# Designed miniproteins, single chains: the designs that were tried, part 97

Each design is a single chain, and the fold is of that chain. pLDDT is the mean over its residues in the fold that is shown.

## One batch from the design tools (miniprotein)

Design m3368
Fold by ESMFold2-Fast:
Parts: sequence; structure tokens; C-alpha cells
Structure m3368 (fold): chain A 78 residues (1-78)
Amino acid sequence: SLREEAERLAEEGLRLEKEGRLEEAAKKYQMSSDLLLQDDPNSPKAYGLLAKAAELRGDAATAREYLLKASEFQAQKL
């Protein structure tokens, strides 16, 4: 399923991040988020992963924007 593939990609991203392979990790996080957004366009988890990818690439402004979206969508699920 899309969710299972997204989870695998996120796990690969985390492994790469722990190895210091930041650009490769960012790509895996972005791929994971793309699949999650196909399943739910308001997925807080997807925007959290996009924020991580942006942060690993040194784009603090984009990371902040994605974290805000993740927070707002998470609040809607309360």
C-alpha cells in the first residue's frame, strides 16, 4: 500500500540521516511525504517529513512553513 511504502521510505531516510547522508535522507523523506499526500493531502506526518527534508538541505524558511502546516492539520484532528 502507499502507506506501507511511505513508512519504508521514511525508515530509509532516518537510517541515512543517522549515517550523516543528509541529501539522500532528504530525498527519502520527500518521497515518503509524496506518497502520504496522495493518500491524505492534509497529512500532518507528510508535512513533518517535508520539513525534515528542507531542514537537512539548509532551507530553514521552507522547513518552518511545512512545520506550521503540519501543526495546523494536526490540530484539526483533535
Scores: mean pLDDT 88

Design m3369
Fold by ESMFold2-Fast:
Structure m3369 (fold): chain A 62 residues (1-62)
Amino acid sequence: MDSLSPEQQAELREIGRTEGRDAMLRRMADLLDRWSEELSRVDPRAAEIARRESEEARRTLE
């Protein structure tokens, strides 16, 4: 996933393993939201995509 670093991907896998899918999805949404904020000044379109993915992940939780 190009939107997340290898370290962030490893962290998500560990959360999924130890705390389950819902915890992993919440962490993924938080990471995507932070990445969207960082990108908003350099690539607004990529920032919009990341924000939308974060919202979809949060909706999937409930």
Scores: mean pLDDT 72

Design m3370
Fold by ESMFold2-Fast:
Structure m3370 (fold): chain A 94 residues (1-94)
Amino acid sequence: SDAAELAALKAKAEEALRKAQEVLKEAADIAGTGSTELQMEVLEVHRWFKDAAQRAQELIATGSVADAREGLKLVQEALEKAEEMLKRAKAEAE
């Protein structure tokens, strides 16, 4: 049903948002002991993430399945970007 699909999309988006926040925080903590360039990249990703997260939550809140899918997509893109930042931070720390 649409209600079940919306609930599943919302749950996935909330999980991905939480994971992205945790990953980005870990990247920031590692970057804090690294290069100034890496620290600046983390700040840029963090600003982009805040905007994407707000837009995604607005879309999910509409109660539209189509909007919830767009919101999930934005959150998944934010998670991918956060994971790439963590990968870079760890590579520089090695």
Scores: mean pLDDT 83

Design m3371
Fold by ESMFold2-Fast:
Structure m3371 (fold): chain A 117 residues (1-117)
Amino acid sequence: GVEELLKKYGSSPVVKEVVEKTGAPLEYAAAVVAAIEEAAKKLGLKLSDEEIAEISTKILKYVKEEVPAALDFPLETFIAILASDSFVEDLVTKLGISEEFAKAIGESFKELLDKLK
């Protein structure tokens, strides 16, 4: 559930940096950071905390500019939006994330959504 996500990520320095840079609620920043870390793990990528924070910040800034209503929805709805094929396409075309990494991020959001049920 959301409580398990916040226990793991709520005190994370990476999540705190993303919150400070974006103004996003803690639970939304934690969900994005969790998905980026899991996506990197799926692909065998060793990302630094700085790289994870930069990618997560970029995604949340994009959401705030292009899909601001997503931050007004419940966390599960927010994650469902970010897990959509349309959002994965935006990660590639708008944010310059590789197709392989963008797909892994989308899959990681889907897995996170299932764990929040």
Scores: mean pLDDT 85

Design m3372
Fold by ESMFold2-Fast:
Structure m3372 (fold): chain A 79 residues (1-79)
Amino acid sequence: SFLPSIPSGGDVLRRMRELVSKGVPSRMALLAALIEGMTGKRVAVDVPSTADLIKDADVIVRSEEEAQKLLKEIADSLL
């Protein structure tokens, strides 16, 4: 029984900044922060600087296209 929530813009931007500080590109960081905020799942981006985060992630995004497709699927599930 999982219910996705709509995160606050402030929470998304805070998480995005945390991911950027770990070496994630800003666009990928934003998409990952949105998915994590909406799902409550741990999201990792497959870049060398965050390889250690992949082990504990529920979701791994490898490209902006993959992240955008997943975000659309999550948004569609809310409708």
Scores: mean pLDDT 76

Design m3373
Fold by ESMFold2-Fast:
Structure m3373 (fold): chain A 67 residues (1-67)
Amino acid sequence: MTGEELAEEAIKAIEAGDEEKAVEYIKKMSENPSMTLDQLIRVAKLAKEKGLEEAYKAALEAIQSKL
């Protein structure tokens, strides 16, 4: 699975309100070497907008790991 595919799956989970799956995909995103900061930021913003606090925190941790 590419970084783009992982980001798409994370977004689908967030839109569905499935925080557990969203966190799982975000962790896979942080481990994927093809993942970009822009994709992680996009996922973080969406999680915050939907009120998925744990998914938002996971995305922020993934962003920090890339810095």
Scores: mean pLDDT 81

Design m3374
Fold by ESMFold2-Fast:
Structure m3374 (fold): chain A 73 residues (1-73)
Amino acid sequence: MEEEKKKLKENKELAYRLAEKYAKIPGDLTEEEERELEKLSKEYGEKDARNIVGAALIIYAVDKAIERQKLER
């Protein structure tokens, strides 16, 4: 469980980075971004890897919404 938590944290950070790049430049994934997605697909399977990136994109959007609210205060 402890080792799985470390792996999950690293993969969440990877997915968050991918989500951040995608949010700034929406469109097709770059070759490097496709390689990162393939890495997640090897660990969790293709469907779960896509769900992880999707969840990270939602978390990224929430974090940015919170940052915007702090700037308006």
Scores: mean pLDDT 66

Design m3375
Fold by ESMFold2-Fast:
Structure m3375 (fold): chain A 80 residues (1-80)
Amino acid sequence: MTPEEKAKELLERIKEIYEELKNLPADTDPLTRAKLMFAMLAELESLRLLARKNPDNEEIQKYLEEAEKLHAEALALMKA
């Protein structure tokens, strides 16, 4: 895989976790929500590391920006 392909795969995993978080019932236990948030953070940290190793790669930087936005939206969902 190219670094760009790896970054895209990480972003897709983050998107999948975000959709799962959005579809959780309002009365879902806090531990289930926490596990999904930790899973998202793990994928995001992998993407952050990849972006730091490839600072001149515009495509990877764009995928990181999208992933950071999704993570921020996930945090907002937990506060609502």
Scores: mean pLDDT 85

Design m3376
Fold by ESMFold2-Fast:
Order: C-alpha cells, then sequence, then structure tokens
Structure m3376 (fold): chain A 83 residues (1-83)
C-alpha cells in the first residue's frame, strides 16, 4: 500500500529528526509510537493523520521543534494522498 510506505517513511524520518535534535531513545519511542500503532491497526488515512498529530504534540512537549514540523509535514502528505 502506498499509504503504508508513506507511514513507514514518516516514522523513519521522524525518528531521524528526533535523534538529530538530541532526543533520548525513550523520547524517540514515545514520538514514533502513535505511527507504529496506526500501522498495526490499519493503513487508514484518518487513523494515520491522528497518529501524526499526536506525534507532533509529543515532540513539542519534549521541546523537539524540528521533529514536530516533520510530523506536521507528513500529516499534510497523508491528507493529499487521501483526497
Amino acid sequence: SELRELARRARDELEAAARKEGASEEEIEAITGPIRLALEESADPEVLIQALELSAEIARKFGLEESAKIAERAREEVRKLAA
């Protein structure tokens, strides 16, 4: 599924961005967790959009601004594919 490929890429990009910003492994797991769970449930665009929104909120909570922007950008990409 194109959506599953996008979701996996978004997870990987978010993990890389968080690591670059100095996030701990626990913080990276917390930020990417919503996307991993969404992929486990289904490749439903609505579920993935909610997961990416939650990932962005968690990233902001940890002060990881670039990671939050990555999650928001991925969310917009999912919206475009779902339209």
Scores: mean pLDDT 82

Design m3377
Fold by ESMFold2-Fast:
Structure m3377 (fold): chain A 85 residues (1-85)
Amino acid sequence: MKKELQEFLEEQEKQAKEAESKKDYLSAGQHLFGAVVAKVKLGDFEGAQKYIEQMKELAEKAEKDGDTETSKILKAAAEYFEEQL
């Protein structure tokens, strides 16, 4: 049901923020990926776009901290989702 997807979204957002605070940009990006997928399943493409934007911001933070490989992965994932919306 829609309620389970919303609870899943809240958990993904929480986990993404916790991972980001630890500079675990790859794990944070994986949780944002889950949030995008959940929003798409809910038919909330505008909400999905907001998580895609957060993923791009996370990629910039990763690059600034020297994690260039994770930054490239997150940018590629964000671009892939934008093409699907």
Scores: mean pLDDT 83

Design m3378
Fold by ESMFold2-Fast:
Structure m3378 (fold): chain A 68 residues (1-68)
Amino acid sequence: ALEEAEAFLAELRERVAARVLSDAEVQAWAKRGAEIMARLDEEQRERVERELLGLITENYDRRAAAEA
């Protein structure tokens, strides 16, 4: 359901804001996101996918800054 996807994104957003996630953690979150998105319609999936990719990008940007 969309509410499950929104709760998932809120949890991931909080995690990314708190600390940089490892590659293994990002893969685990991406897997959970894919399972949730499989239960959504196409429009809902596109919205959730966009937000998920944005959060993954934010995490990688923070990781790159920390490693520089």
Scores: mean pLDDT 80

Design m3379
Fold by ESMFold2-Fast:
Structure m3379 (fold): chain A 96 residues (1-96)
Amino acid sequence: PTGPDNSLYETLLSQPGIGEKTAEAMVNGKSPRDREELRELQKKTLELLKVPGVSNEDATLLTQAYRKYGKNASARQLAEASGISQSTASRILKKV
């Protein structure tokens, strides 16, 4: 459910892969499209969480990096954007 910005913020925080900073940014720039993107991020985050060694935060950052750099993004680009190691990014990409 969405309502006042506080309710949206609480809803975003309750979703897997949405951290406080991401929720705050999305509340400040919220639109129907942003809400749709949140649902897509949540779905992709859940897929990434099936890979051993991936946290909710890492999965969310990787999903955002994929959207920024596209599906052809290298493990190095995803690692630099998400702050995880290149080895971890390569392992995740291989299994997703």
Scores: mean pLDDT 61

Design m3380
Fold by ESMFold2-Fast:
Structure m3380 (fold): chain A 97 residues (1-97)
Amino acid sequence: SEAEKLFNEGKKYFGNGDLDKAEEYFKKALELAEEEGNKELVADVLEALGFIYAIKEDYEKALEYFKKALEIYEELGNKEKAEYIQGRIDRIEEIMK
């Protein structure tokens, strides 16, 4: 899908350290994934945005994105991803103490 292509391009920018371009592509991928009804991709993109904001030390936005991803992974029954994201949330909440 077009959303998957944008998500993959965002991941390339993320891997190269271009966080601003990664964020732009992930936000476009999120919009299209929501329009396509691809819940798995929506959760993956929200997780990626959570990591972008965590690296930028915007922990409030990172938590917002990770919590949205967690909700969708739980709805999908993806226990492994849900447990992983919960661990990321717990780590950020520890940093904010």
Scores: mean pLDDT 90

Design m3381
Fold by ESMFold2-Fast:
Structure m3381 (fold): chain A 93 residues (1-93)
Amino acid sequence: SLAEALGAAAQALSSVRLHDREGTREGVRRTEEALKRVPDNARAWLALAEGALYLGDYEKAVEYAKKAIEAGKDNSRIVGRAQEILRAAEKEL
């Protein structure tokens, strides 16, 4: 559901801010599962991109950031943050 996807995304982002690697992995896992039901949720894709970047999974961070840009094309804040993540991850590849 949308609520589950947003809740999982919030957990992933909170874990990144707390520098909690295990919490971030769990948040990413929950968000990936929720996105199977709501694949157009730009906020959830953005949270996956943030989590992947934090965990050093740069290839996934690029993939998730591109999905966030596609899903959130009408939301300048989501697109802007996803573009920042895309650039940061690409620099590590």
Scores: mean pLDDT 86

Design m3382
Fold by ESMFold2-Fast:
Structure m3382 (fold): chain A 85 residues (1-85)
Amino acid sequence: MEYEAVLRDSNTGEVVGSATIAGTSGSATFSGPKGRGYDAEVRDKETGRIVASASIDAEGGTAVASGYDPITGIEVTVTVTLNAV
C-alpha cells in the first residue's frame, strides 16, 4: 500500500509539499512560511481518498495524522513536521 502525505495552506488551499508513504506508518518533513496554518492530509495514492488528517499551527511543529484505510481497515499513522521559515 502507498499513501501520499500532502501539506496544504489552510487559508489558500495551496499545496506546499507532498511525500510518498510506503506502508501504514511514516514521517514527512516540509518547509513553509511562518504565520500560516497548515493542514496535513494523508491520501490513498490510487483513489485520492483522505485516510488521515491533522492540523499544524502557524509556528510550525509536529503533528500526527491518524485514521483508517477504508479498503484494509488498518490504521494509518503519519508524523508530519513543518519547519516554519
Scores: mean pLDDT 77

Design m3383
Fold by ESMFold2-Fast:
Structure m3383 (fold): chain A 93 residues (1-93)
Amino acid sequence: MTPEEKLKELFDEIIKILEDYYNGKISREEAVKRIKELLNQIYEILKKYVSPEDAQKIIDKILEVINHAIQTRDFEKAKEELKKIYEEALKKI
């Protein structure tokens, strides 16, 4: 699996977790826990291609989108914003 393919897989998993949360399949606490584990994996990939500071900025941007989505329940907006962050991250790899 290429870094690009792995990054896509991790973003797709975050989106699925948010979808499962909005459909009542998992709790907020479980969703946050699983997303945190995926974000750690994204950080480990990104830090090989960008500075640790820039990698952390991307992670913080993802967290902001997720936290806002959980509070507002605007899943479609979160999905769109996560796709934009993913495409930005791909340009740095």
Scores: mean pLDDT 85

Design m3384
Fold by ESMFold2-Fast:
Structure m3384 (fold): chain A 76 residues (1-76)
Amino acid sequence: SQEEWIAAFEKRLQALRDEFAAHVADDARRAALEAEMTALVREALAKVKTPEERAQLEAVVNRILAEMEAIARAAA
């Protein structure tokens, strides 16, 4: 279902966030993970069919990005 792909997307972003946290001190790994995140977000946006799906996807992306920013700031 449409809800299932958004849940799967969120789970993938959470996994990338966790890997980012584990490698935040490794600039090359961090850059590669940020590129993977960007590609994943672009793929997900291409699948959006409704305004409700877009709002849910944007909320997930914004939350994960805020968490990653906090991780990067704490590691500095």
Scores: mean pLDDT 84

Design m3385
Fold by ESMFold2-Fast:
Structure m3385 (fold): chain A 74 residues (1-74)
Amino acid sequence: SPLVEKLKKIKAELQKLKAKETDPAKVAEIDQTIASIDALIAAMERYGYDNPVLQAQARQTIEYAEKLIAEIKS
């Protein structure tokens, strides 16, 4: 699944950013985002990669996480 592969890449980037982050509020937001990604990957693996509801949720989660990454890098 291209969406699952994208979620895994975003998770890896968030984990790298977390390792360098000293702001506890940002660390908490990264942790919450990683947890959401993990739950979504698990749901897609269990209920199907072609599930349209899960695909829509994956796209929203990717957009949110990419904005978070951009904010942390700025």
Scores: mean pLDDT 88

Design m3386
Fold by ESMFold2-Fast:
Structure m3386 (fold): chain A 55 residues (1-55)
Amino acid sequence: SREEIEEKMKEAIKKLLDGGLSRELAIAYAMRFYGKSNGFSEEEVRELLEEVLKE
């Protein structure tokens, strides 16, 4: 489902940020491997990154 993909993207973003990578690289990764093929915009992925930062 879309929600399952969102959770996978949030987990991937969290791991990349914890590894010291930039927000822009985390967004690019999430778009490349999850977002683009599943109909997410870069803006929607950026919103998921902001949710990760609040957790």
Scores: mean pLDDT 82

Design m3387
Fold by ESMFold2-Fast:
Order: C-alpha cells, then structure tokens, then sequence
Structure m3387 (fold): chain A 100 residues (1-100)
C-alpha cells in the first residue's frame, strides 16, 4: 500500500541520518538526532499534510548545509541522498493527500 511504502521510505531516511551522524561533528550529530526524532514523530502521527510540511522544511535546511565548504565529500554525498529520499517522501505524501 502507499502508506506502507511511505513508512518504509521514512525508515530508510532514518538509516541515512544515522550514517551521516556517524561521520559528523558533535554539533551536526545533535541536529541530525533532532531530525531523526521529527521523522519518527511524523511517522507516528500518520498525517500526510504534516509529513509534507516537515519534510519540505528539512529539505530546505539540508540544501543550506550543502553550501558549507567544510563538509567532506562523503558528508555531501549522504546529504544529497537524504534530500532525494525526503523529496520522494514528499511526492508520496502528496499522492496520499489526493486519495484521502
């Protein structure tokens, strides 16, 4: 189902956050931990409109992080993957909104 596809995608996003957190400094790791909790929260609320809003805000934040010249190539690669996964989750949330 679309709902199951969204939940699996959100779980994959959490895994990518954990990967990025392992190679990040304490400040970025703290922020990523907060974002993991946000993803868990939207998964529990099961509200696609709220999910879309939160994910779009996170995408904007990560696009700004990509402008940081101190980021390693590995960090940039993982951030780009996270942005892409969040964009896919937004698209699925929009589909779910249209069906409800």
Amino acid sequence: SLEEEIKKLLEEIIEKYEELKKISDAELARVLSQHIEMIKWIKETNNPAVMKQVLEELIKAYEEYLKDPSLSEEQKKLLKEIIELNRKAVELAEELIKKQ
Scores: mean pLDDT 85

Design m3388
Fold by ESMFold2-Fast:
Structure m3388 (fold): chain A 60 residues (1-60)
Amino acid sequence: MEEVAKILKEAAPEIGDDNADRIGMMAIMGASIEEVVARAREAGASEETVKRLEEALRKA
């Protein structure tokens, strides 16, 4: 989970602080990888950021 939090913090300039915090909370609460990734895309995350998040979530 530390890697997921780090990626979201780095992505905050892209998606906004509120979206980064919300998506991080969803991941901690056990939301599916697909749901977390979909929310990141909706918030405006780049495909690179989405790919990093998906990979980190699969390894968490």
Scores: mean pLDDT 80

Design m3389
Fold by ESMFold2-Fast:
Structure m3389 (fold): chain A 93 residues (1-93)
Amino acid sequence: DELEKLRELGKEKVKEGLDLMLKAGSLAGTGEVSDEELREMMLKGMYIYGYGLGLLDESVDLSLLPEPLREAYKKGVEEGKKEREKLLKELEE
């Protein structure tokens, strides 16, 4: 079932994004990495999280997030949905 594989990939990406954001949170205030690097990790994690949700054709309301994180999430969801559409078209061949 190719839809099952797509669902598994989406769940994996959701976990990957959440794990990266948790790692960034654990490093915050430790001085081990720069604030810039922490922001980049959070933005990347939010993008990957959104990408996974896009692959699953799901979304959550994150309107309370700061603008840069919301934009990363939005971009992730959009790109994940586009990838989902491409994969589904390939399954019709």
Scores: mean pLDDT 81

Design m3390
Fold by ESMFold2-Fast:
Structure m3390 (fold): chain A 73 residues (1-73)
Amino acid sequence: GSGTVTIYDDGSVTASGGALALVAAKEIEKMIKELGLEGKPAKEIVETLKEKYKKAVDSLEAAGIEIVAEPAP
């Protein structure tokens, strides 16, 4: 895969792998802020992003980016 993006329960986002994962993490951080999802459980953040930004999330997963929810950094 092209890398991994990890979303945490505080709304923070990290990236591991390649340059695409770093770009994906920055876009996901913007989406979290735009939807006011900071402080929500990571699982709820991921579910909301897949609902509201489905095309963008699907494109990242198709490119080999794994999106993971974790309790804390």
Scores: mean pLDDT 79

Design m3391
Fold by ESMFold2-Fast:
Structure m3391 (fold): chain A 116 residues (1-116)
Amino acid sequence: MKKIELLKKAADYAEKASQYFEEAARHAENGDVEKALSFAEKGIQYLEKARDLAKEAGNEAAYDLMSKLVEYAKQKLEEVRKHLENGDLEKAVEILREMAEMAKQAADYIKSLIDE
């Protein structure tokens, strides 16, 4: 598989992670704790897939970015869980939207590497 194709898939998976975090935020706003957590966990799985593809592509910048984002997202998911358990839905939504924005920015960055 060409390195460019691996980076395209990594960007697509980071974009999917962003979409899953946005869906998690929507479910959190509606008080659907189980779905909010399920979608957030799927978002993290897509970030991990993007990280692994960046590693296969041999792109150190993309791999470093995605590795840090995976670690950050895992830490933030624990905060989201606590806020949802405590009924602080607004705080959970804020964190999930922040995760979505970071995943979108990561996808855009990886796309910029393909153009070079």
Scores: mean pLDDT 89

Design m3392
Fold by ESMFold2-Fast:
Structure m3392 (fold): chain A 82 residues (1-82)
Amino acid sequence: SMKEKAEKIAEEETKLLLSLSKEELEELIAEVEAALPTSPNPEGARAALEALKAALAGDEEKLKELILEAELKLAAERAALA
């Protein structure tokens, strides 16, 4: 199901982001913040920034929830276009 696929992606991406060093996460946050004003998808960029900040804080539950919400939204948008 779409929910099961999104949950698996959220689990895998959460593990990946939590495996990054604090320095790597801070660099990614700076890159996303710098790109935000010229982003073609500012909502997605803000969501990515929140997820990176949750990873930096070590908040696994919040990070997983944010990634899951983004995956479910993307799946729903793509289903509407098909």
Scores: mean pLDDT 80

Design m3393
Fold by ESMFold2-Fast:
Structure m3393 (fold): chain A 90 residues (1-90)
Amino acid sequence: NRDILPADDPGALMDTPFVWRDGDTAGILGTVDLSDPEKVEALVDRIAAAGVKTVEVHTFGSADTTNAELLKKAFEERGLDVEIKVVRHE
């Protein structure tokens, strides 16, 4: 089966953001560095392969929406109908 993250490859784990699935929703940590376009494209590919409809960007004490905006643009550029939502935790 598909791994959510590559547990036994430290290099791949460092390059792959933590992504989980709950039904038709995927979650990602908002602290992940998505300034590299190749990392954004790899994440979009993983989420698209999962067939989700909503991506939740989870932040802890931060109002930063940069990751959510980058993901929304990447999905739109690929013609994928996926909703990007920011979820704040304290």
Scores: mean pLDDT 65

Design m3394
Fold by ESMFold2-Fast:
Structure m3394 (fold): chain A 76 residues (1-76)
Amino acid sequence: MEEAIKALTEALRAAYQGNVEEARKAADRFAEITGNPEYGEKVKEAMEEAAKNPETRDSAIVRAGKAGLDALDAAK
């Protein structure tokens, strides 16, 4: 749980910094830890969008957060 939250937080930080590579890498770690390929893909897509597109960043972060919460709930 703690490692998954850490990975998600790292992806969020990278997304706000506009660092697409680090956002994708951290989201991949989150997906691996939670074991949810479908939710993991949604988090990766949303975090990559947030890093690339400042105009849609807040919307993408909300979408990534919802998918992340679903992944964490499924991993319980």
Scores: mean pLDDT 81

Design m3395
Fold by ESMFold2-Fast:
Structure m3395 (fold): chain A 79 residues (1-79)
Amino acid sequence: DEEIKLLQKLSKKFRFTELVKKAIKSRYPELELEESDSPYTVDQETFAVVYNYYKKNKLSEEEFIEVLKHYLETGELPK
């Protein structure tokens, strides 16, 4: 339920690759993802890396979005 809200919020700000969309629909078939015109594209590897960082550091949803954006811009996790 919390993950569904996070994924819905992310879909508004980021473009997911088809593999990420399929993975999300496999876990949450009822979830409708919004299409975003964002220049930021999230692949499965990027999502896994940033999501693990989010869980490990107990970040908020807003902090997760900022970390994801930072990783997409720099290729590195924040310190």
Scores: mean pLDDT 76

Design m3396
Fold by ESMFold2-Fast:
Structure m3396 (fold): chain A 67 residues (1-67)
Amino acid sequence: NEVQKKILELLAENPEGISLVDIQKKLKLESEKVQEAVEKLKKEGLIELKMVDGVATAFLTEKGKAA
């Protein structure tokens, strides 16, 4: 879907990872929409979620780069 595509493109531009809060701000989406899309992308193995200094941060996987 369009939201998932935008998140993947944003992560491809930021290989060091982006916080979920920054994804929400950059895409101007509600937190619930970002959370739903992130959960689906994680389920597909296209992204990884890690806690970086107490902040939930998304990273593109090798599978996500190939998609």
Scores: mean pLDDT 81

Design m3397
Fold by ESMFold2-Fast:
Structure m3397 (fold): chain A 110 residues (1-110)
Amino acid sequence: MKSLIEKIDEIVKKLPVSEEEKRRIANYLTSRILRLAVEAAREFGGEMSPEELTEKVIEGLKKDFEKDSKNLTPEQQEILKKAYDGIIKYLKENPEELAETARRLLAAVE
């Protein structure tokens, strides 16, 4: 969880936006990733592989990007796309971190 949050912050810090907007984007993306991961883990009851869980989260993030980008300027869309692309790449390279985070969060609420 901490490593994932740190990587989201690192990706967002590279965006050409204000420090306030960076914090908003990082907080939003972190909350959405964690929510999508917990929902996928709950639905599939631990039988899902880390790779399958990551694919479900990435699918959700792509839908979030399409929804969130509809009301943005082309320049804002490009900036948001850079954040999403960076995070999706990290998740694909580190599926175990996301799976472990989701399982820990799900267990903590039982």
Scores: mean pLDDT 78

Design m3398
Fold by ESMFold2-Fast:
Parts: structure tokens; sequence; C-alpha cells
Structure m3398 (fold): chain A 92 residues (1-92)
């Protein structure tokens, strides 16, 4: 089904994003294409990707109550459908 295919694409996107965040690799055109497909076909799965990315990014910072609160706020806002850039502007 299309839903199963999109969920597989989400997993592939998350694996690539984890690798990119950890290793700081070069721009990945295939990653961008898959993100655009999720944006077009399943905003829900795109939001799930956003939530997981926030967790991955938070893990790279020293643990602090402020960072934990910011990550929790950003994840909730992404789940609510707010753009990550808009969320950052409102929080900071």
Amino acid sequence: SMEEELRRIKEEVLEKLREYIENGGDYDEELERKLELLRKESEELLREVGVEVIDLLAERHPPSPEMEAMAAFMKEAVRAGLDGEEVRARWE
C-alpha cells in the first residue's frame, strides 16, 4: 500500500538524517526528494520525522533542563503542524 511505502520512506529518511547529523556529510539530493514526497503525500509522517530529528539534535548537546524543555516544546509544536523555523523564532 502507499501508506506502507511512505512509512518505509520515513525510516530511510531518518536513517539518512541520523547519518548526516552524526557525520556532517555532503548535501543529499535523494534525502531532499524523499522529504518532499513525505510533505506532499503524508504531513503526519513528515511531522514524525521532525520530532525524531529534534531528539537526534538534542542528543548532540550537553544535557540541561533548558535544552530538554526546548526539545519538548519543539516536538510538541512539530506534532501540532508548526514549521520548525517558526517554532525556533517563537521560542528564541
Scores: mean pLDDT 73

Design m3399
Fold by ESMFold2-Fast:
Structure m3399 (fold): chain A 55 residues (1-55)
Amino acid sequence: DEKKKEELQRQIDAIKAEIDRTRSLGAELGVEELAQKQVEILNDQIEKLKKEIEE
């Protein structure tokens, strides 16, 4: 139980790092709107993982 929650939290942390990277690249390349769509997908994945932790 706790070990699985830790694994899910590590996945969330990895996705958060990917969001930060995506936003930085989007701003630098001038494709912020495309980056924002990708961030929305990544945030949806985080919300699904958070719900798994709550169980």
Scores: mean pLDDT 81

Design m3400
Fold by ESMFold2-Fast:
Structure m3400 (fold): chain A 68 residues (1-68)
Amino acid sequence: SEEDVANVLREVAARLRELLAQGKSPEEIIAELDKFIDELAKKYNIDPETAERIRRAVRFVVEQRYAA
């Protein structure tokens, strides 16, 4: 559901903040978030296509932050 997707995005945003606070590299952040999204997709029964869209969006955000 859209609510489950919103829950995934909130948990991913919280994890991203933690990894950024720890000074992780963009490659480390992307790898950790990919694993976390896989776990959340199983927890919330997110379709593989939707999970892939979330991964791409998250990767884009991380890459944009470090492309300055």
Scores: mean pLDDT 83

Design m3401
Fold by ESMFold2-Fast:
Structure m3401 (fold): chain A 76 residues (1-76)
Amino acid sequence: KPIELLKQAIEAIKNGDVDRAIELLNEAIQVFEEMGLDRAVKLLKAAIKALKAGRYDEAMNLIEQAIKVVEKALER
C-alpha cells in the first residue's frame, strides 16, 4: 500500500538514512501522481525540500499530513 512507503520514509528519517527516505518519498510521489492525488504530491515534494535543508521534524510533519490526505481520499 502507498501509505506503507510513507511510514517507511519516516522510519528512515528517524534512523538518519535521509537518502533512503528521499528514495521512498519519490516512489510514493510517482504512485500518487498516477492516482491524481495532487495535494499529497505537493506535501511530499515539500517534505523532500525540508529533508535537503536538514529540517527533519518539518519533513516528518509534512509526511504525516500526506498520510492523512491519502487515507481520506481512499475512504471513498
Scores: mean pLDDT 86

Design m3402
Fold by ESMFold2-Fast:
Structure m3402 (fold): chain A 81 residues (1-81)
Amino acid sequence: DEEVEKILEEIKKTIEYVKKEYKDKLSKEKFSEILQNLSDAAVYLKNKDYDGAIKALEKALEIVPDDEKLKKLLEKVKKLK
């Protein structure tokens, strides 16, 4: 599905964004957790587990609740359902 592949590329870009933006702003534990949740979201999405992907992105957003890129990404995944 072209739309799923496009969102997978968005997750990949969001992981790189998080690595640059939050490396010095989050504790090592929270930084590891957000990267793991984004990676989990990508795995769920590849398996067409949209509920799993949504929950993983919601967990990432709990760590950085004001992040507009993560909010937008979550809404895009919700629209796949």
Scores: mean pLDDT 87

